# Ledger of designs, part 27: designed miniproteins, single chains, continued (4)

Each design is a single chain, and the fold is of that chain. pLDDT is the mean over its residues in the fold that is shown.

## One batch from the design tools (miniprotein)

Design m12981
Fold by ESMFold2-Fast:
Structure m12981 (fold): chain A 55 residues (1-55)
Amino acid sequence: MAKVVVTKDGVVKGDKDIPLKKGEEGTYDPETDTVTFSDGSTIPKVLAIPYLEMA
């Protein structure tokens, strides 16, 4: 697993809209190809890429 940081505010649209705030941290899981944030929200990496930077 690797840490990721949100680089810009936005909303990822999917089965549930997930708001992203600049400076928020998450964890990337390569087995599931998803990013999980501290609030438990999980987003497919491909939808989150424009908002993320690897720490």
Scores: mean pLDDT 74

Design m12982
Fold by ESMFold2-Fast:
Structure m12982 (fold): chain A 70 residues (1-70)
Amino acid sequence: SLEDKIIEKFKQKLKDMGVPDELINEAVEKLKEALKIPDREARLQAIGQILVEIQKKTGNKLAILEPVKP
């Protein structure tokens, strides 16, 4: 139920930002996989990468997390 609430809020936020449904659906599937990651830091990194990818594809400023290059 908590995961379902996170996913629904994520969908709604992207829809409110004008992200196309196709990209929202792709991002949601990636988010479901990211939420399965047991390590908190790795999970947050995966979520950050999803947001960066949406920003690149939409030209929208959705990045609250910058990917740090090694």
Scores: mean pLDDT 73

Design m12983
Fold by ESMFold2-Fast:
Structure m12983 (fold): chain A 79 residues (1-79)
Amino acid sequence: GKTVLDAELVGQILALLAANPEGLTTAEIAEALGVSRATVSKHLRFLEEQGIVAYDRRRRLWRLAHPAALAWLAAQAAA
């Protein structure tokens, strides 16, 4: 099937990471949002390519890379 990103899920991931500035694992995000790890991983990789989130290899945690992440989400919601 065609791989499509879910704008609602992107918003939920960014909100969850903003609430957890120390970072979260892919599994923790998937459990919190009730979606598969594969779906979360796909969205996190997209957001990493955009420079919105970063993976901390030392802690193995995802976190927001830029404070502008919420501004980017607001622009997507307005489109």
Scores: mean pLDDT 74

Design m12984
Fold by ESMFold2-Fast:
Structure m12984 (fold): chain A 106 residues (1-106)
Amino acid sequence: GDELLDKLEEEIAERLEKLYKEMEEKGVEEVEKLEKLKKLLEEKKKEIEETEKNEKVRKELLLALEVGIEVLELEILRLEGKLDEEEFRELVAKKAKELAERRAKV
C-alpha cells in the first residue's frame, strides 16, 4: 500500500471516467469510446515509463496500465462479437488474478 501509487491510480481512473462521460454526452459509439480510453492508457503508460523516478511506483503503475489496456481490448472484441460473454468474463478474471498475484509478490 503505497499512498502515492493509490493516488496516481485514482487520478487515472477519474480521468478515464471523465473522458468516457464526455464521449457518452457527444453520442460517440461504444467501441470508439473504448478505443479512445485505450489510447489514453497507452499515452499514460509511455509518460510513466519516461517520467516516473520511483521504481516501485513505476513498475506497479505500468502493470496496472498494461492490464487495463488488455481488459479494454477484450471488451472491444466482446462488443464486436469476436468473444462471447463467458470467454470475456474468464479472460478478465484471469487478468485480474494475474495482476493480484504479481502485486502480492512485490
Scores: mean pLDDT 78

Design m12985
Fold by ESMFold2-Fast:
Structure m12985 (fold): chain A 60 residues (1-60)
Amino acid sequence: GAAPTAEQARAALAAGAALAGVPADKPSERGIRLGAQMLAANTGASAEAALAAVRAAADE
């Protein structure tokens, strides 16, 4: 699928962090992984592309 946008990655990071019970600015590894899984499912991106995008968003 197409690469996820930075906006989609930030939204997925926030959702993943919320599911992990942590703030988006300190999302934990679990929050990042949950966000990446959600992003991949919603956009059709590969697991690797989704994880890279969510990690990049976490580093901002």
Scores: mean pLDDT 80

Design m12986
Fold by ESMFold2-Fast:
Structure m12986 (fold): chain A 87 residues (1-87)
Amino acid sequence: SKLEELKKLADQALKFAYTLALEMNDEELVEEIVEKSKKIHEAKTLEEVKKLAVETLDWMIERFRELNAPQHHIDWLEQQKKKIEEL
């Protein structure tokens, strides 16, 4: 289903972001990613998942920019956000 596809895309992006946050030693970002992941997993509607995933990715991208994360990782997250938005 489209809901399952959105959750899979969000899960993939959040797992990547979790690993990157750990490598950058940002414990606050790690905790926030875990909490956002739980909310996305528990969401029952397409609209709710899409909104939560896009808002979460926007927040993560801005945070990673502040942390000077490698540009290619930021670019990949932006691509995942675009895929989610286009569904």
Scores: mean pLDDT 85

Design m12987
Fold by ESMFold2-Fast:
Structure m12987 (fold): chain A 68 residues (1-68)
Amino acid sequence: SMEEVKKKAEEAKKEAEERAKELDPDNAQLIRMLADTLVKLAEEEKLSEEEVEEAIKNLKRQIDKLEA
């Protein structure tokens, strides 16, 4: 449901903010901006459920690359 996907987006933002603390300031800012945009678009229902889930996966992949 859209409610579940919005909750997943919010949880992904919290995880991203926590992980961003270990990144350099520029990369941390980029990750926070991406997470904020994702949650905003999900809350405004401008993305489908599938698009939000794909964006969550992409956010996690970007963090993984920056942590490597």
Scores: mean pLDDT 83

Design m12988
Fold by ESMFold2-Fast:
Structure m12988 (fold): chain A 63 residues (1-63)
Amino acid sequence: SELAKKWYELLQKAIDALQAKDVEEAKKYVKELEELAKQIEDPQLKAAVQSIIDQLQEEIDSL
């Protein structure tokens, strides 16, 4: 789906920013991932993607 493609594209950008230790860029992409996650209607899928977002936020906070 278009939503899934956009989500994986943003996830890769967030990971790239984390690897570069670019906190501001990583925060920007994580925020965009959170906005896309709000469009997910399936509660189980929404919980799964939120778990990924939470893990990314923890990694940013550890930098």
Scores: mean pLDDT 84

Design m12989
Fold by ESMFold2-Fast:
Structure m12989 (fold): chain A 79 residues (1-79)
Amino acid sequence: MIDEAIKLATEAALKAGQGNGDEALEYLSEAKRLAKELGLEEAVELLERAIRYVEEGNYQKAGELAAKAALILQAAKDK
């Protein structure tokens, strides 16, 4: 589960950076679902904020937050 969450958050950051809001939203929503199942509250918060920025059309901030979520997920895996 955590490897999949990292992959999805990373793909979300890439799609947001490309201006692909629809695909970014799909990856963010799935990454958020997995982060919730893992109990990783910090990652959930970052992914929720990234979703909001996609909805506002601010893909740059959405991608930044998705990338930060991927780093938090990676840090949790390495514990």
Scores: mean pLDDT 86

Design m12990
Fold by ESMFold2-Fast:
Structure m12990 (fold): chain A 88 residues (1-88)
Amino acid sequence: MEEVLKRLEEADRLAREAAEAFRAGDYERAAELLERAARLLEELRREGGDRVLAEYFGVAEETVRRGLEQALAALRRAREEAKKALAE
């Protein structure tokens, strides 16, 4: 439980740092931070985090699964935007 929550918090922190780097024009750092955040969410899900978070928040596992999939898609999209900014 606590380890899953800590990884979720770390992924959130990395995503916020990525947004900060993006605003500063540091697109390379933003892309790296977004990739690390996505990896943490993937690891969390691989280790059964969907179930753990569902139990913690008192919601259906399908709700958590959808939420994490949307978060991963958003992180991957943001990373592609940062990479595009680097190429331009």
Scores: mean pLDDT 81

Design m12991
Fold by ESMFold2-Fast:
Structure m12991 (fold): chain A 89 residues (1-89)
Amino acid sequence: ASRLQTVAAVVRDVAARDSLSRDQAVAYVRRVAGVLGVDRSSLNAVIQQIRQHDSLSRDQAMDYMRQVARAAPDAALSAAAVAIIDAAR
């Protein structure tokens, strides 16, 4: 419950933006990964993709958060987090 509330709060913050800096996108995906218990190697793979951008659109940032949510070890928590992200598009 509280983990999904944190994901929803991050998603609302991203949805309120037209664009994000690379550092902002990294901070948001790190927060989602931490809440969902995503392993360091899966998180680092997404961060390396973000580092290819100078800035990101809202939709690109949502896509990277979705990739991190899909890597969550708890399948039910992963599915719920993905649904929250998809609903905000």
Scores: mean pLDDT 88

Design m12992
Fold by ESMFold2-Fast:
Structure m12992 (fold): chain A 98 residues (1-98)
Amino acid sequence: LSEKQLLEAEYSLYYMGGYIALKAGDYEKAIEYFKKAIEYAEKAGDKESLARAYALLGEAYLGAGDYEKAIEAAEKALELDPRNERARAVLEAARAAL
């Protein structure tokens, strides 16, 4: 496996771990895992994976009640992928909660 493929595998593990934590309501663990997923996506140069991780990071911040950080994460996801429906939903929900 190339270094890039190993970085993508690490991304997938943290992305899935974060998603499981998010669905369990463990927002602190979800935030931790999605931040690690972002790190690996950045190292891999995978813009699509980076956008997905930022969108879920925003959702985790929204669940934690950190609306300002939820907006920041969602905006980064939309910069990477303007059609990311999850990021748009997070942005709208976080702005409505402020």
Scores: mean pLDDT 89

Design m12993
Fold by ESMFold2-Fast:
Structure m12993 (fold): chain A 72 residues (1-72)
Amino acid sequence: SAEGERLLEEAARALRQGDLEKAQKLLEEAAKILGKDHPRVLALMAQLYRAQGDEEKAKELAEKALEELKKA
């Protein structure tokens, strides 16, 4: 979905700028369109959790992203 991909690009940009609230909202919208288990959604969520200091959750989501990519 072009809309889902655009939301992921905006979320990645928000993460680079340190706008974690905006990144979270954009990722929630992207997950609604692309699915919560979409590898790009999971990878960016992992980055969000790492930026928030939750390394354990970040690692879990990153590993899940790799497994979902392997299924595609």
Scores: mean pLDDT 86

Design m12994
Fold by ESMFold2-Fast:
Structure m12994 (fold): chain A 64 residues (1-64)
Amino acid sequence: SMEDLLKEIEQVLAELSRAEAAGDTDRMRELVEKLEKLAQKVTDPYLKKVLQDIIDGYKARIDA
């Protein structure tokens, strides 16, 4: 369901925040890949754009 999908996205975002705080770039890469797969299931164009901006932000910080 959409509700289950949103809950899973929220969990991944929380895990990404923790991985970033810990400086765990390998874990961040893994979680970004998982978030990208979840974002592909999102049909709302506004939510999809917000998630893409978050993904792009994490990728930029990982590559820095």
Scores: mean pLDDT 88

Design m12995
Fold by ESMFold2-Fast:
Order: C-alpha cells, then structure tokens, then sequence
Structure m12995 (fold): chain A 85 residues (1-85)
C-alpha cells in the first residue's frame, strides 16, 4: 500500500510536469521559427527508440525548454518506471 501511494504521487507529479512541458513546447513551437516540422520529425524518429526520460531530453532540447523543467520531468518518469517494474 505504501508503494501504491508513492506510485500515485509520482503519477500525479508526472502528469503536472507533462502538462507544463507540453504547454511550454506548444508556445515555443508557435513563436520560435528555428523549430521546424522537419526538425520535429527527425527528433521524433530518433527519440522513439530511446527510454522515455531520454525522449523528454530530446524534445526538451528541440523545443528549447527550461533545462530545470526537463530534468524534473525526466527524473520523475525514471523513478515512476522503476517503481512500476
């Protein structure tokens, strides 16, 4: 039951961080002309073969997100995956 509570807390944190990540990524995609559709396709193709935390790192770099937000999300996902396995 304690493990279940830790999983639920991490799932909530991951969802909150993913929402912030997606909002900031959408904003930067709309405002930064360096973020092209071709660059997105290349990054998605590369990232699809990587563990989820590294996918977040690649997308965070692509969308020029706050490194602190990217690191927090990567860490939360990695911890959640460890607890579910």
Amino acid sequence: EELKKKIEELEKRVKELEARFDEQAAHNYATDPRITDQLRKNADTFASRLPRPLQVAIRGSLYRLDPELVEELMTAIAELEKLKK
Scores: mean pLDDT 79

Design m12996
Fold by ESMFold2-Fast:
Structure m12996 (fold): chain A 77 residues (1-77)
Amino acid sequence: REFMEKLAEDSLALGKKYLEKGDYEKAIRSFENAAFFGDPKLRAEAYRLLAEAYEKMGNTDQAEEWRKKAEEFEKLA
C-alpha cells in the first residue's frame, strides 16, 4: 500500500515534468496513473493537473470537466 502511494507520487512528479516540457499526452497518462494509485488528496491534485494539461492542449471542454471533478473530490477529501 505504501508502494502504491510512492508510485502515485512518482507518476504525479513525472506528469509535471512532461507538462513543463509541453508533452501533454504523456503528462495526461502520468496524471491518470497518479489518480489511479493515489490517495484522495493526491487524486484531487492529479485531476487539477489533468484539467491544466487539457487546457494547454486547447481542449477547454475536457479541462472544465476535470476541474469540476477535482473540486467535487476535494470536498470529499
Scores: mean pLDDT 80

Design m12997
Fold by ESMFold2-Fast:
Structure m12997 (fold): chain A 55 residues (1-55)
Amino acid sequence: MEETIEKFRLMADVVDKGYAALQAAKAAGLSDEEARAIARKVFDEELEKLKKKLE
C-alpha cells in the first residue's frame, strides 16, 4: 500500500526531472517558451513511465 508521502516523493522525482530539463534548455540558450515546452514533454514522459511502473 502506498502512503500519501510515498506518492508525493515519486511525483517530486518526476517534477525534479522536468525542472532539470527546463534548466538545461535555458542553459542551452532556448527561449522560456521552448524551455517550458521541453520541460513539459519530459514531465509527461516521466509521469507516463511512473504510471506504467505502478501497474
Scores: mean pLDDT 77

Design m12998
Fold by ESMFold2-Fast:
Structure m12998 (fold): chain A 65 residues (1-65)
Amino acid sequence: SAELEAAREEVRRLAEEVREISLEKNDDQGVATAEAVLRLSETLDEAQLRDYARALRNMAKELRG
């Protein structure tokens, strides 16, 4: 569905953002987490994608703080 594809693109965008910030801050765990989410994004349902998006937004916020 269009909603599933939009949720998937949002998670991929957020995971790539977290990966980039984590690389700049030398946070290897952040990079590994973001890359794992990118791999999973193809198999997750819409609800799971929304939960991962929330987690990634929180992670990006903490890394920027």
Scores: mean pLDDT 86

Design m12999
Fold by ESMFold2-Fast:
Structure m12999 (fold): chain A 69 residues (1-69)
Amino acid sequence: GVVGYLERAIEHLRRGDLEEAGYHLHMAFIEARRNPEIQRLLTEAMRHLSDGDVDGALRALEEALRLAE
């Protein structure tokens, strides 16, 4: 579910494993289609990653995880 993908995305991103983090973030986004608040935070995380802002992406993902639990 969304929670599992978010937890894995955060873990991989903290390790600097951007490829695995991206995969799990993408899966979380697909799973979150019916939760617009989570989807908004995942969009923000993707934007931060595109800008090279790993810390910003982590903050957005941690907020998404808080809402998903």
Scores: mean pLDDT 87

Design m13000
Fold by ESMFold2-Fast:
Structure m13000 (fold): chain A 55 residues (1-55)
Amino acid sequence: MTEEEKEKLEEAAKLLSELKDVSYEDALAALKRLVESGEYTPEEILEKLKKLKAL
């Protein structure tokens, strides 16, 4: 992962932790697994979570 991808993933994990009331560590692990599966990029995850938080 690039530094930019890592920063986006960390920001996404913080948002997911807030939205789902789960630990940052659990959120980060779940998102890292999604990125490793190739289904989503860190940027796509971050954008989706920002949109959900705005609702």
Scores: mean pLDDT 79

Design m13001
Fold by ESMFold2-Fast:
Structure m13001 (fold): chain A 113 residues (1-113)
Amino acid sequence: FAAPPADPAVAAAREELNTVVARAGKLAAESLSDEELLAVHAEVQRLVGEARRAARAGDRAAAIEKLLRAYELLADASGDAEEAERYKAEIRALIDEIADALFAQLAAAPAQA
C-alpha cells in the first residue's frame, strides 16, 4: 500500500532512491556469483532489520546510519569503484533529504508482509 504523500518532493525523492538502489542491485547481480549475491543480500537484510529496531527504539540517527550502510554495501557490490562511489554519494544525498520520512517508515508496520 501507499500512504498519501504529505509532500510531493519527498515522494519524488523516495522514488529516485528506490530507482538508484534498484540499479545498484542489478549491477551487483550482473557482477557477482549467485553465492556472493546471496551473501550481500543477507547482510543488507540484516542491516535493514537493525535499522528497523533502532527506529522502533526512537534512535533516528542509528536507524538512518544502518539503512545507509545497507545501501552502500549494495552499491559497493556493483564491481566498478568509481560508479560505486557515485551511487553511494547519490544514495547519501537522497537519504539525507528524506531522513525524517525514512525514519517514520522504518518505525511503522511494514507496507506489505
Scores: mean pLDDT 76

Design m13002
Fold by ESMFold2-Fast:
Structure m13002 (fold): chain A 89 residues (1-89)
Amino acid sequence: MSREEFELEVEAGLILIQAAVNKKVAERLSKQHPDNPLIKEAKKKIDEAIKLVEEALQSTDPETRRKLLEEARKKVDEANKLIDEAEKQ
């Protein structure tokens, strides 16, 4: 495995861990505030990020893989901001 391939696999793993943490937090907040639109949007972003990581792991092209992981990271970051805003309410 090349260094680039290894680094992309590590990044994919880190994104999945962060998505899993955010999903658990969003599930907790959803029980407390079931109609909060920020929590619903955060869950959607988390699911989109997981799908992008799964697509990246199925890709054999490093450029495509990097692009998909960059998009997944953005979705996780967006979900984290939505969760932070929901917790402030």
Scores: mean pLDDT 84

Design m13003
Fold by ESMFold2-Fast:
Structure m13003 (fold): chain A 63 residues (1-63)
Amino acid sequence: MEKLLEAAAKVFKEKGSNNTTLRDIAEEAGVSVATVRRTIRRLGGRSEFLRKVTDYEIEKLNK
């Protein structure tokens, strides 16, 4: 999980939200697009995944 959150945060910072795709996250994390889709679905969808990415970045800032 954390690997996907870190990958998503990094790609978001590099490309911006408008240019970030599930494939970009998958390539950065070293997993398949199918794995990213399954993980997002299990978390309750894209909104929940985005919230966890935001929480991860906040935790990183407070270290």
Scores: mean pLDDT 75

Design m13004
Fold by ESMFold2-Fast:
Structure m13004 (fold): chain A 92 residues (1-92)
Amino acid sequence: TPKPVRIETVGEPSPEFRAAQAAADAAMAARGLTWTDTLVIEDDSPEGERMAVAAARGLAEAYRAGKTPSQALGDGFRAMVEARRALEAARA
């Protein structure tokens, strides 16, 4: 069975990350699902936090859309990759 994975950060969560995580928690709860694993974003930089926010938002949208835990995790990783690419592009 696919495992619902919760995204967390190493440092103090920003208000933006807390809001994104709360949205993901609410979407999970609305479906009667519980988190079974945690993925910690160990990059405590501002970039790492933006990636964590993107991942949490991706999970929230996927769960609200009725996707499976595997699909939601995929959407979260895709959102993280897109956020990383956007940050790198902004430096070019």
Scores: mean pLDDT 79

Design m13005
Fold by ESMFold2-Fast:
Structure m13005 (fold): chain A 59 residues (1-59)
Amino acid sequence: SREAEEKAYEISKELIEKFGLTPEEAARNAVKKLKEEGIEISFKKALEAARKALEELKK
């Protein structure tokens, strides 16, 4: 869902910015965190969100 993708983006952005995680690592953590909150997202969608977060942080 769009909401799950937006949350994955925000989680990934924080993890990349604060801890220097790769998009792949951030996506794995976002999937786990969202699952704990009862929100389902595929790794593929979370990875797309994490890559977008990394590109925004490079600006």
Scores: mean pLDDT 85

Design m13006
Fold by ESMFold2-Fast:
Structure m13006 (fold): chain A 71 residues (1-71)
Amino acid sequence: MRPLSSLSPEMQAKLVAMIEKLAKEQGNDEIKEKALEALRQGNVEEFLDYMAKLGMSPAELEVLRELIELG
């Protein structure tokens, strides 16, 4: 399994944009900061947990996990 730190800068930028968009829609800046920190640390499970808290469905989280694993 590829760590988040091994993702391309373009993929990392897409994940950051996704966090920012969801956090803006939910109005939850605290979870946004925690999701960004989990992404920075390369912690996939913690990142996915915060994305769930930002309103992603279980199905969307599975797709996101697959994209991270593919790199």
Scores: mean pLDDT 76

Design m13007
Fold by ESMFold2-Fast:
Structure m13007 (fold): chain A 68 residues (1-68)
Amino acid sequence: MSKEEIELEVELSLEIMKATIYEKAGDYEGAAEAYRKAAEIAEKLGDEELAKELREKAEEAEAKAKAA
């Protein structure tokens, strides 16, 4: 694995963790942003299934933010 790939995997893990923390705290705007960033990184890593799941979570978080 290249250094770039390792850096992307670390960033992916951090963004997913950040999104989960924001979501549990009720910061749905922050959660949506973090899930979107995580999805972009997953796509760059070639993990299309994970990218799809993360985009879905971002849309759910964004919908919750707008419902308030």
Scores: mean pLDDT 83

Design m13008
Fold by ESMFold2-Fast:
Structure m13008 (fold): chain A 109 residues (1-109)
Amino acid sequence: AAAEAEKLAAEGNKLYQEGNKYFDKGDYEKAIEKYKEAIELYKKAAEIDPKELKNLGDAYYNLGEAYEKQGDYEKAAEAYKKAAEYYKKAGDYNRAEFYLEKAKEAEKK
């Protein structure tokens, strides 16, 4: 089970890093695509091993940033709320609160 979760997380990390490369180049559409693919793998990993919940939180946060760069503030807020949810489940309440504030800021735009 742990080895299976690690394999899924490693595949997700590869897609997450590809998403970051597209984000850094300003290709937010491709960044969003890669972050969504990473999220699907991280969800499967987190079902097996809760330590992977932070990877899921990070991927949702970057998804929110990419949506915000596209001006899709509603989808950005939803992604930030998901990041907060997963960080809260991981026990990181400070980061969860930060992402909830990001969601509120996006909702005001």
Scores: mean pLDDT 88

Design m13009
Fold by ESMFold2-Fast:
Parts: structure tokens; sequence; C-alpha cells
Structure m13009 (fold): chain A 79 residues (1-79)
């Protein structure tokens, strides 16, 4: 049992999480002058959306998580 309003809020949280992750990825890519592989980009976006819904993360918390994930990938690509 879930209200229509609750369902809409969950969907909105999902998409806001995706948007926050996309913005975080774009910002870090520009700062480090690097482009992530499409698969890794989608992994971070999907993970961000899932965390936003399941853990109730704010867009700011999602951005911080996504930035850390991108930095970890850059460290791997650096070698």
Amino acid sequence: HMSYEEALEEVDRFFEGMKAALEAIDKVEKEYNIKLPGRERMRIIAGAAARAVRDGLSPQEVEEWAKEEVKKLIEKLKK
C-alpha cells in the first residue's frame, strides 16, 4: 500500500539522483580532463539513483558519492 503522492516522490528522487550523478561526473571529467568509459558512467548513474531511493540520499549526498566513485575510476585509469 503506497499513495500516489509517495510513488511520485520516489520516482522524482530516482531521477534527481540520476541528474546529480550526471552533473558530478561531468564536473570531475572537466576538472581532470578525462572522459569515463560509457559503461562506468552508467554504473555510477545507476548506483546513484538506487542510493537516492533506497537510502533517502539528498542530491548533494548523491553528488558527493558520485564524485568519489569518479575519482576512484580516475585513479585506476591513471595506471
Scores: mean pLDDT 79

Design m13010
Fold by ESMFold2-Fast:
Structure m13010 (fold): chain A 91 residues (1-91)
Amino acid sequence: HMEEMKEFVREKLLKKIRERYNLTPEQLEAVERVIDLLLGRYEVKGSKENPKLIRLEDDARLSPKKEYTIDEFVEEALRLFEEELKRNPIK
């Protein structure tokens, strides 16, 4: 159940990134690793009808809240990824 939720979030985020950016296979692999590392910092709690992602560590780059809906997490992760791409557009 928890793994299914993380996979759903991972796929949703990857789809949005692929739609916005023309990435090389190497860049796409790096993006997938970053997403996997980011998701590893969260725990899934709640019911199947009301799932939530709980951040395990403090991160000043993210919202001060530690509890996210799936949509809130995807939007915040996408924003963080876009900031990183602006900083390192060649990589």
Scores: mean pLDDT 69

Design m13011
Fold by ESMFold2-Fast:
Structure m13011 (fold): chain A 65 residues (1-65)
Amino acid sequence: MEEEIEREVNEALALIYLYLGKQAFEKGDYDEAIEWFKKAVELAKGTSVEPEAQKALDEAIEKKR
């Protein structure tokens, strides 16, 4: 089903963006990390990745302040 394929693709992309955000976070590039994590959260909606992506975004925002 097209909807099922879209969900799998979005989950895979969310994981990629989550990984890119974590790499930026490790470099201290919190603005870049926040941007990647926002993309990960948007794509992860309704997937098992959503809670992890949201937590990462919240941590990056706190770290920037």
Scores: mean pLDDT 79

Design m13012
Fold by ESMFold2-Fast:
Structure m13012 (fold): chain A 65 residues (1-65)
Amino acid sequence: MIDEKEVALAMARIATGVAVSEIRTHGPEAVPEAREFLERIIARLPEEVQEEARRLFEEALEEAL
């Protein structure tokens, strides 16, 4: 069976993808709202998963902006 940490990582990746999609659709002005959305979703996940989600978000921001 899939490890619970792997499920949390999948959720974090999905949340990051949604946040980045908002920025790509609405432009750079959506960054603060997208970041807030991501933080709300990952707040209940393990710290390591939160760190990974934030790293993926920043990497995607550098590519999208």
Scores: mean pLDDT 77

Design m13013
Fold by ESMFold2-Fast:
Structure m13013 (fold): chain A 60 residues (1-60)
Amino acid sequence: MVPKSEEEKEKLIEEAKKALEEAKKALEEARKKGDLHAEIGAKLRVIGEELEIELLESQP
């Protein structure tokens, strides 16, 4: 979704950053427990959220 205003953009970035932090926490927990399936899933979520943040921040 393309934000219509700076406020909408900031909200989307904040939500994505929050999701990124949750994904990073899940990745660390999965690594500590040796759950390879959860580790791979969390790793992909981290990458997805990082790309979303970069996309939102790169908008003019």
Scores: mean pLDDT 78

Design m13014
Fold by ESMFold2-Fast:
Structure m13014 (fold): chain A 69 residues (1-69)
Amino acid sequence: GGAEAGELGRKAVEAVEAGDVETAKRYLEQLRELGARESLVERAIEAAEAGDVETAIEYIDRAAVDASL
């Protein structure tokens, strides 16, 4: 539900800010399982792997909202 999606999004943001891309990817995969669009999750992963923290956070937030719907 929405609360779980929000929690996963928060944890993914924390992981990206810490430079822990592998942990962020695990939380993003869980957001995909909850119903986040694959394109949002893929863009978040690409940005995180590129070290683009700001873009990664933007797509993580969008994926968490999408999974909450």
Scores: mean pLDDT 85

Design m13015
Fold by ESMFold2-Fast:
Structure m13015 (fold): chain A 61 residues (1-61)
Amino acid sequence: MEGASAEEVVELAERAKELIAEYPELEKPLKDILQDVVLGRMSAEEAERRIEELVREAEEK
């Protein structure tokens, strides 16, 4: 995959697991993002951007 290599997907999944442990409220949106990347609907770069946005919002609380 040009948008997301298997290695990038694994790294995203690891990061998401860590974030879910810290911010349980982000479980659903993070899982959705990972699923979209795995299905080829979203690039790893786009997924990282969205994850960063979610983390910023959660950290402000």
Scores: mean pLDDT 77

Design m13016
Fold by ESMFold2-Fast:
Structure m13016 (fold): chain A 61 residues (1-61)
Amino acid sequence: SREELWLEIEKALALMYLAVLKRAGEEFTDETIERLVEFFKEQGFSDEVIEYLKKEAEELR
């Protein structure tokens, strides 16, 4: 479905965003993760994508 495809695209974008930050030397502290979560919420990302982002970011600590 269009909704399912969009969810997969948003998850891929979240993962790529984290990968770019990691390559740029960003440290995934609790504060950084909280700021990333807030930013994605402000951009209108779904709760499922935000939970995925948080989990993946915590794995990069």
Scores: mean pLDDT 85

Design m13017
Fold by ESMFold2-Fast:
Structure m13017 (fold): chain A 66 residues (1-66)
Amino acid sequence: SLKEEVEKKLEEIERKAVRLYLEGKISDEQLQQIGELLKQAKELIEKGEYEEAMKLVDKAEEILNK
């Protein structure tokens, strides 16, 4: 389901962000931006707005790949 896909991707992006931050591959600013997007995505998941949540998770992934 889209719910399971967005929850799984959110967890994967959160884990990647922490790992890359500890490796010095993303900045404090990038980590803060990713954290805010994932927080907003979690709120959308709680509301059942999975498509909008996925857009925010995808935006967080884009910041990781800069």
Scores: mean pLDDT 88

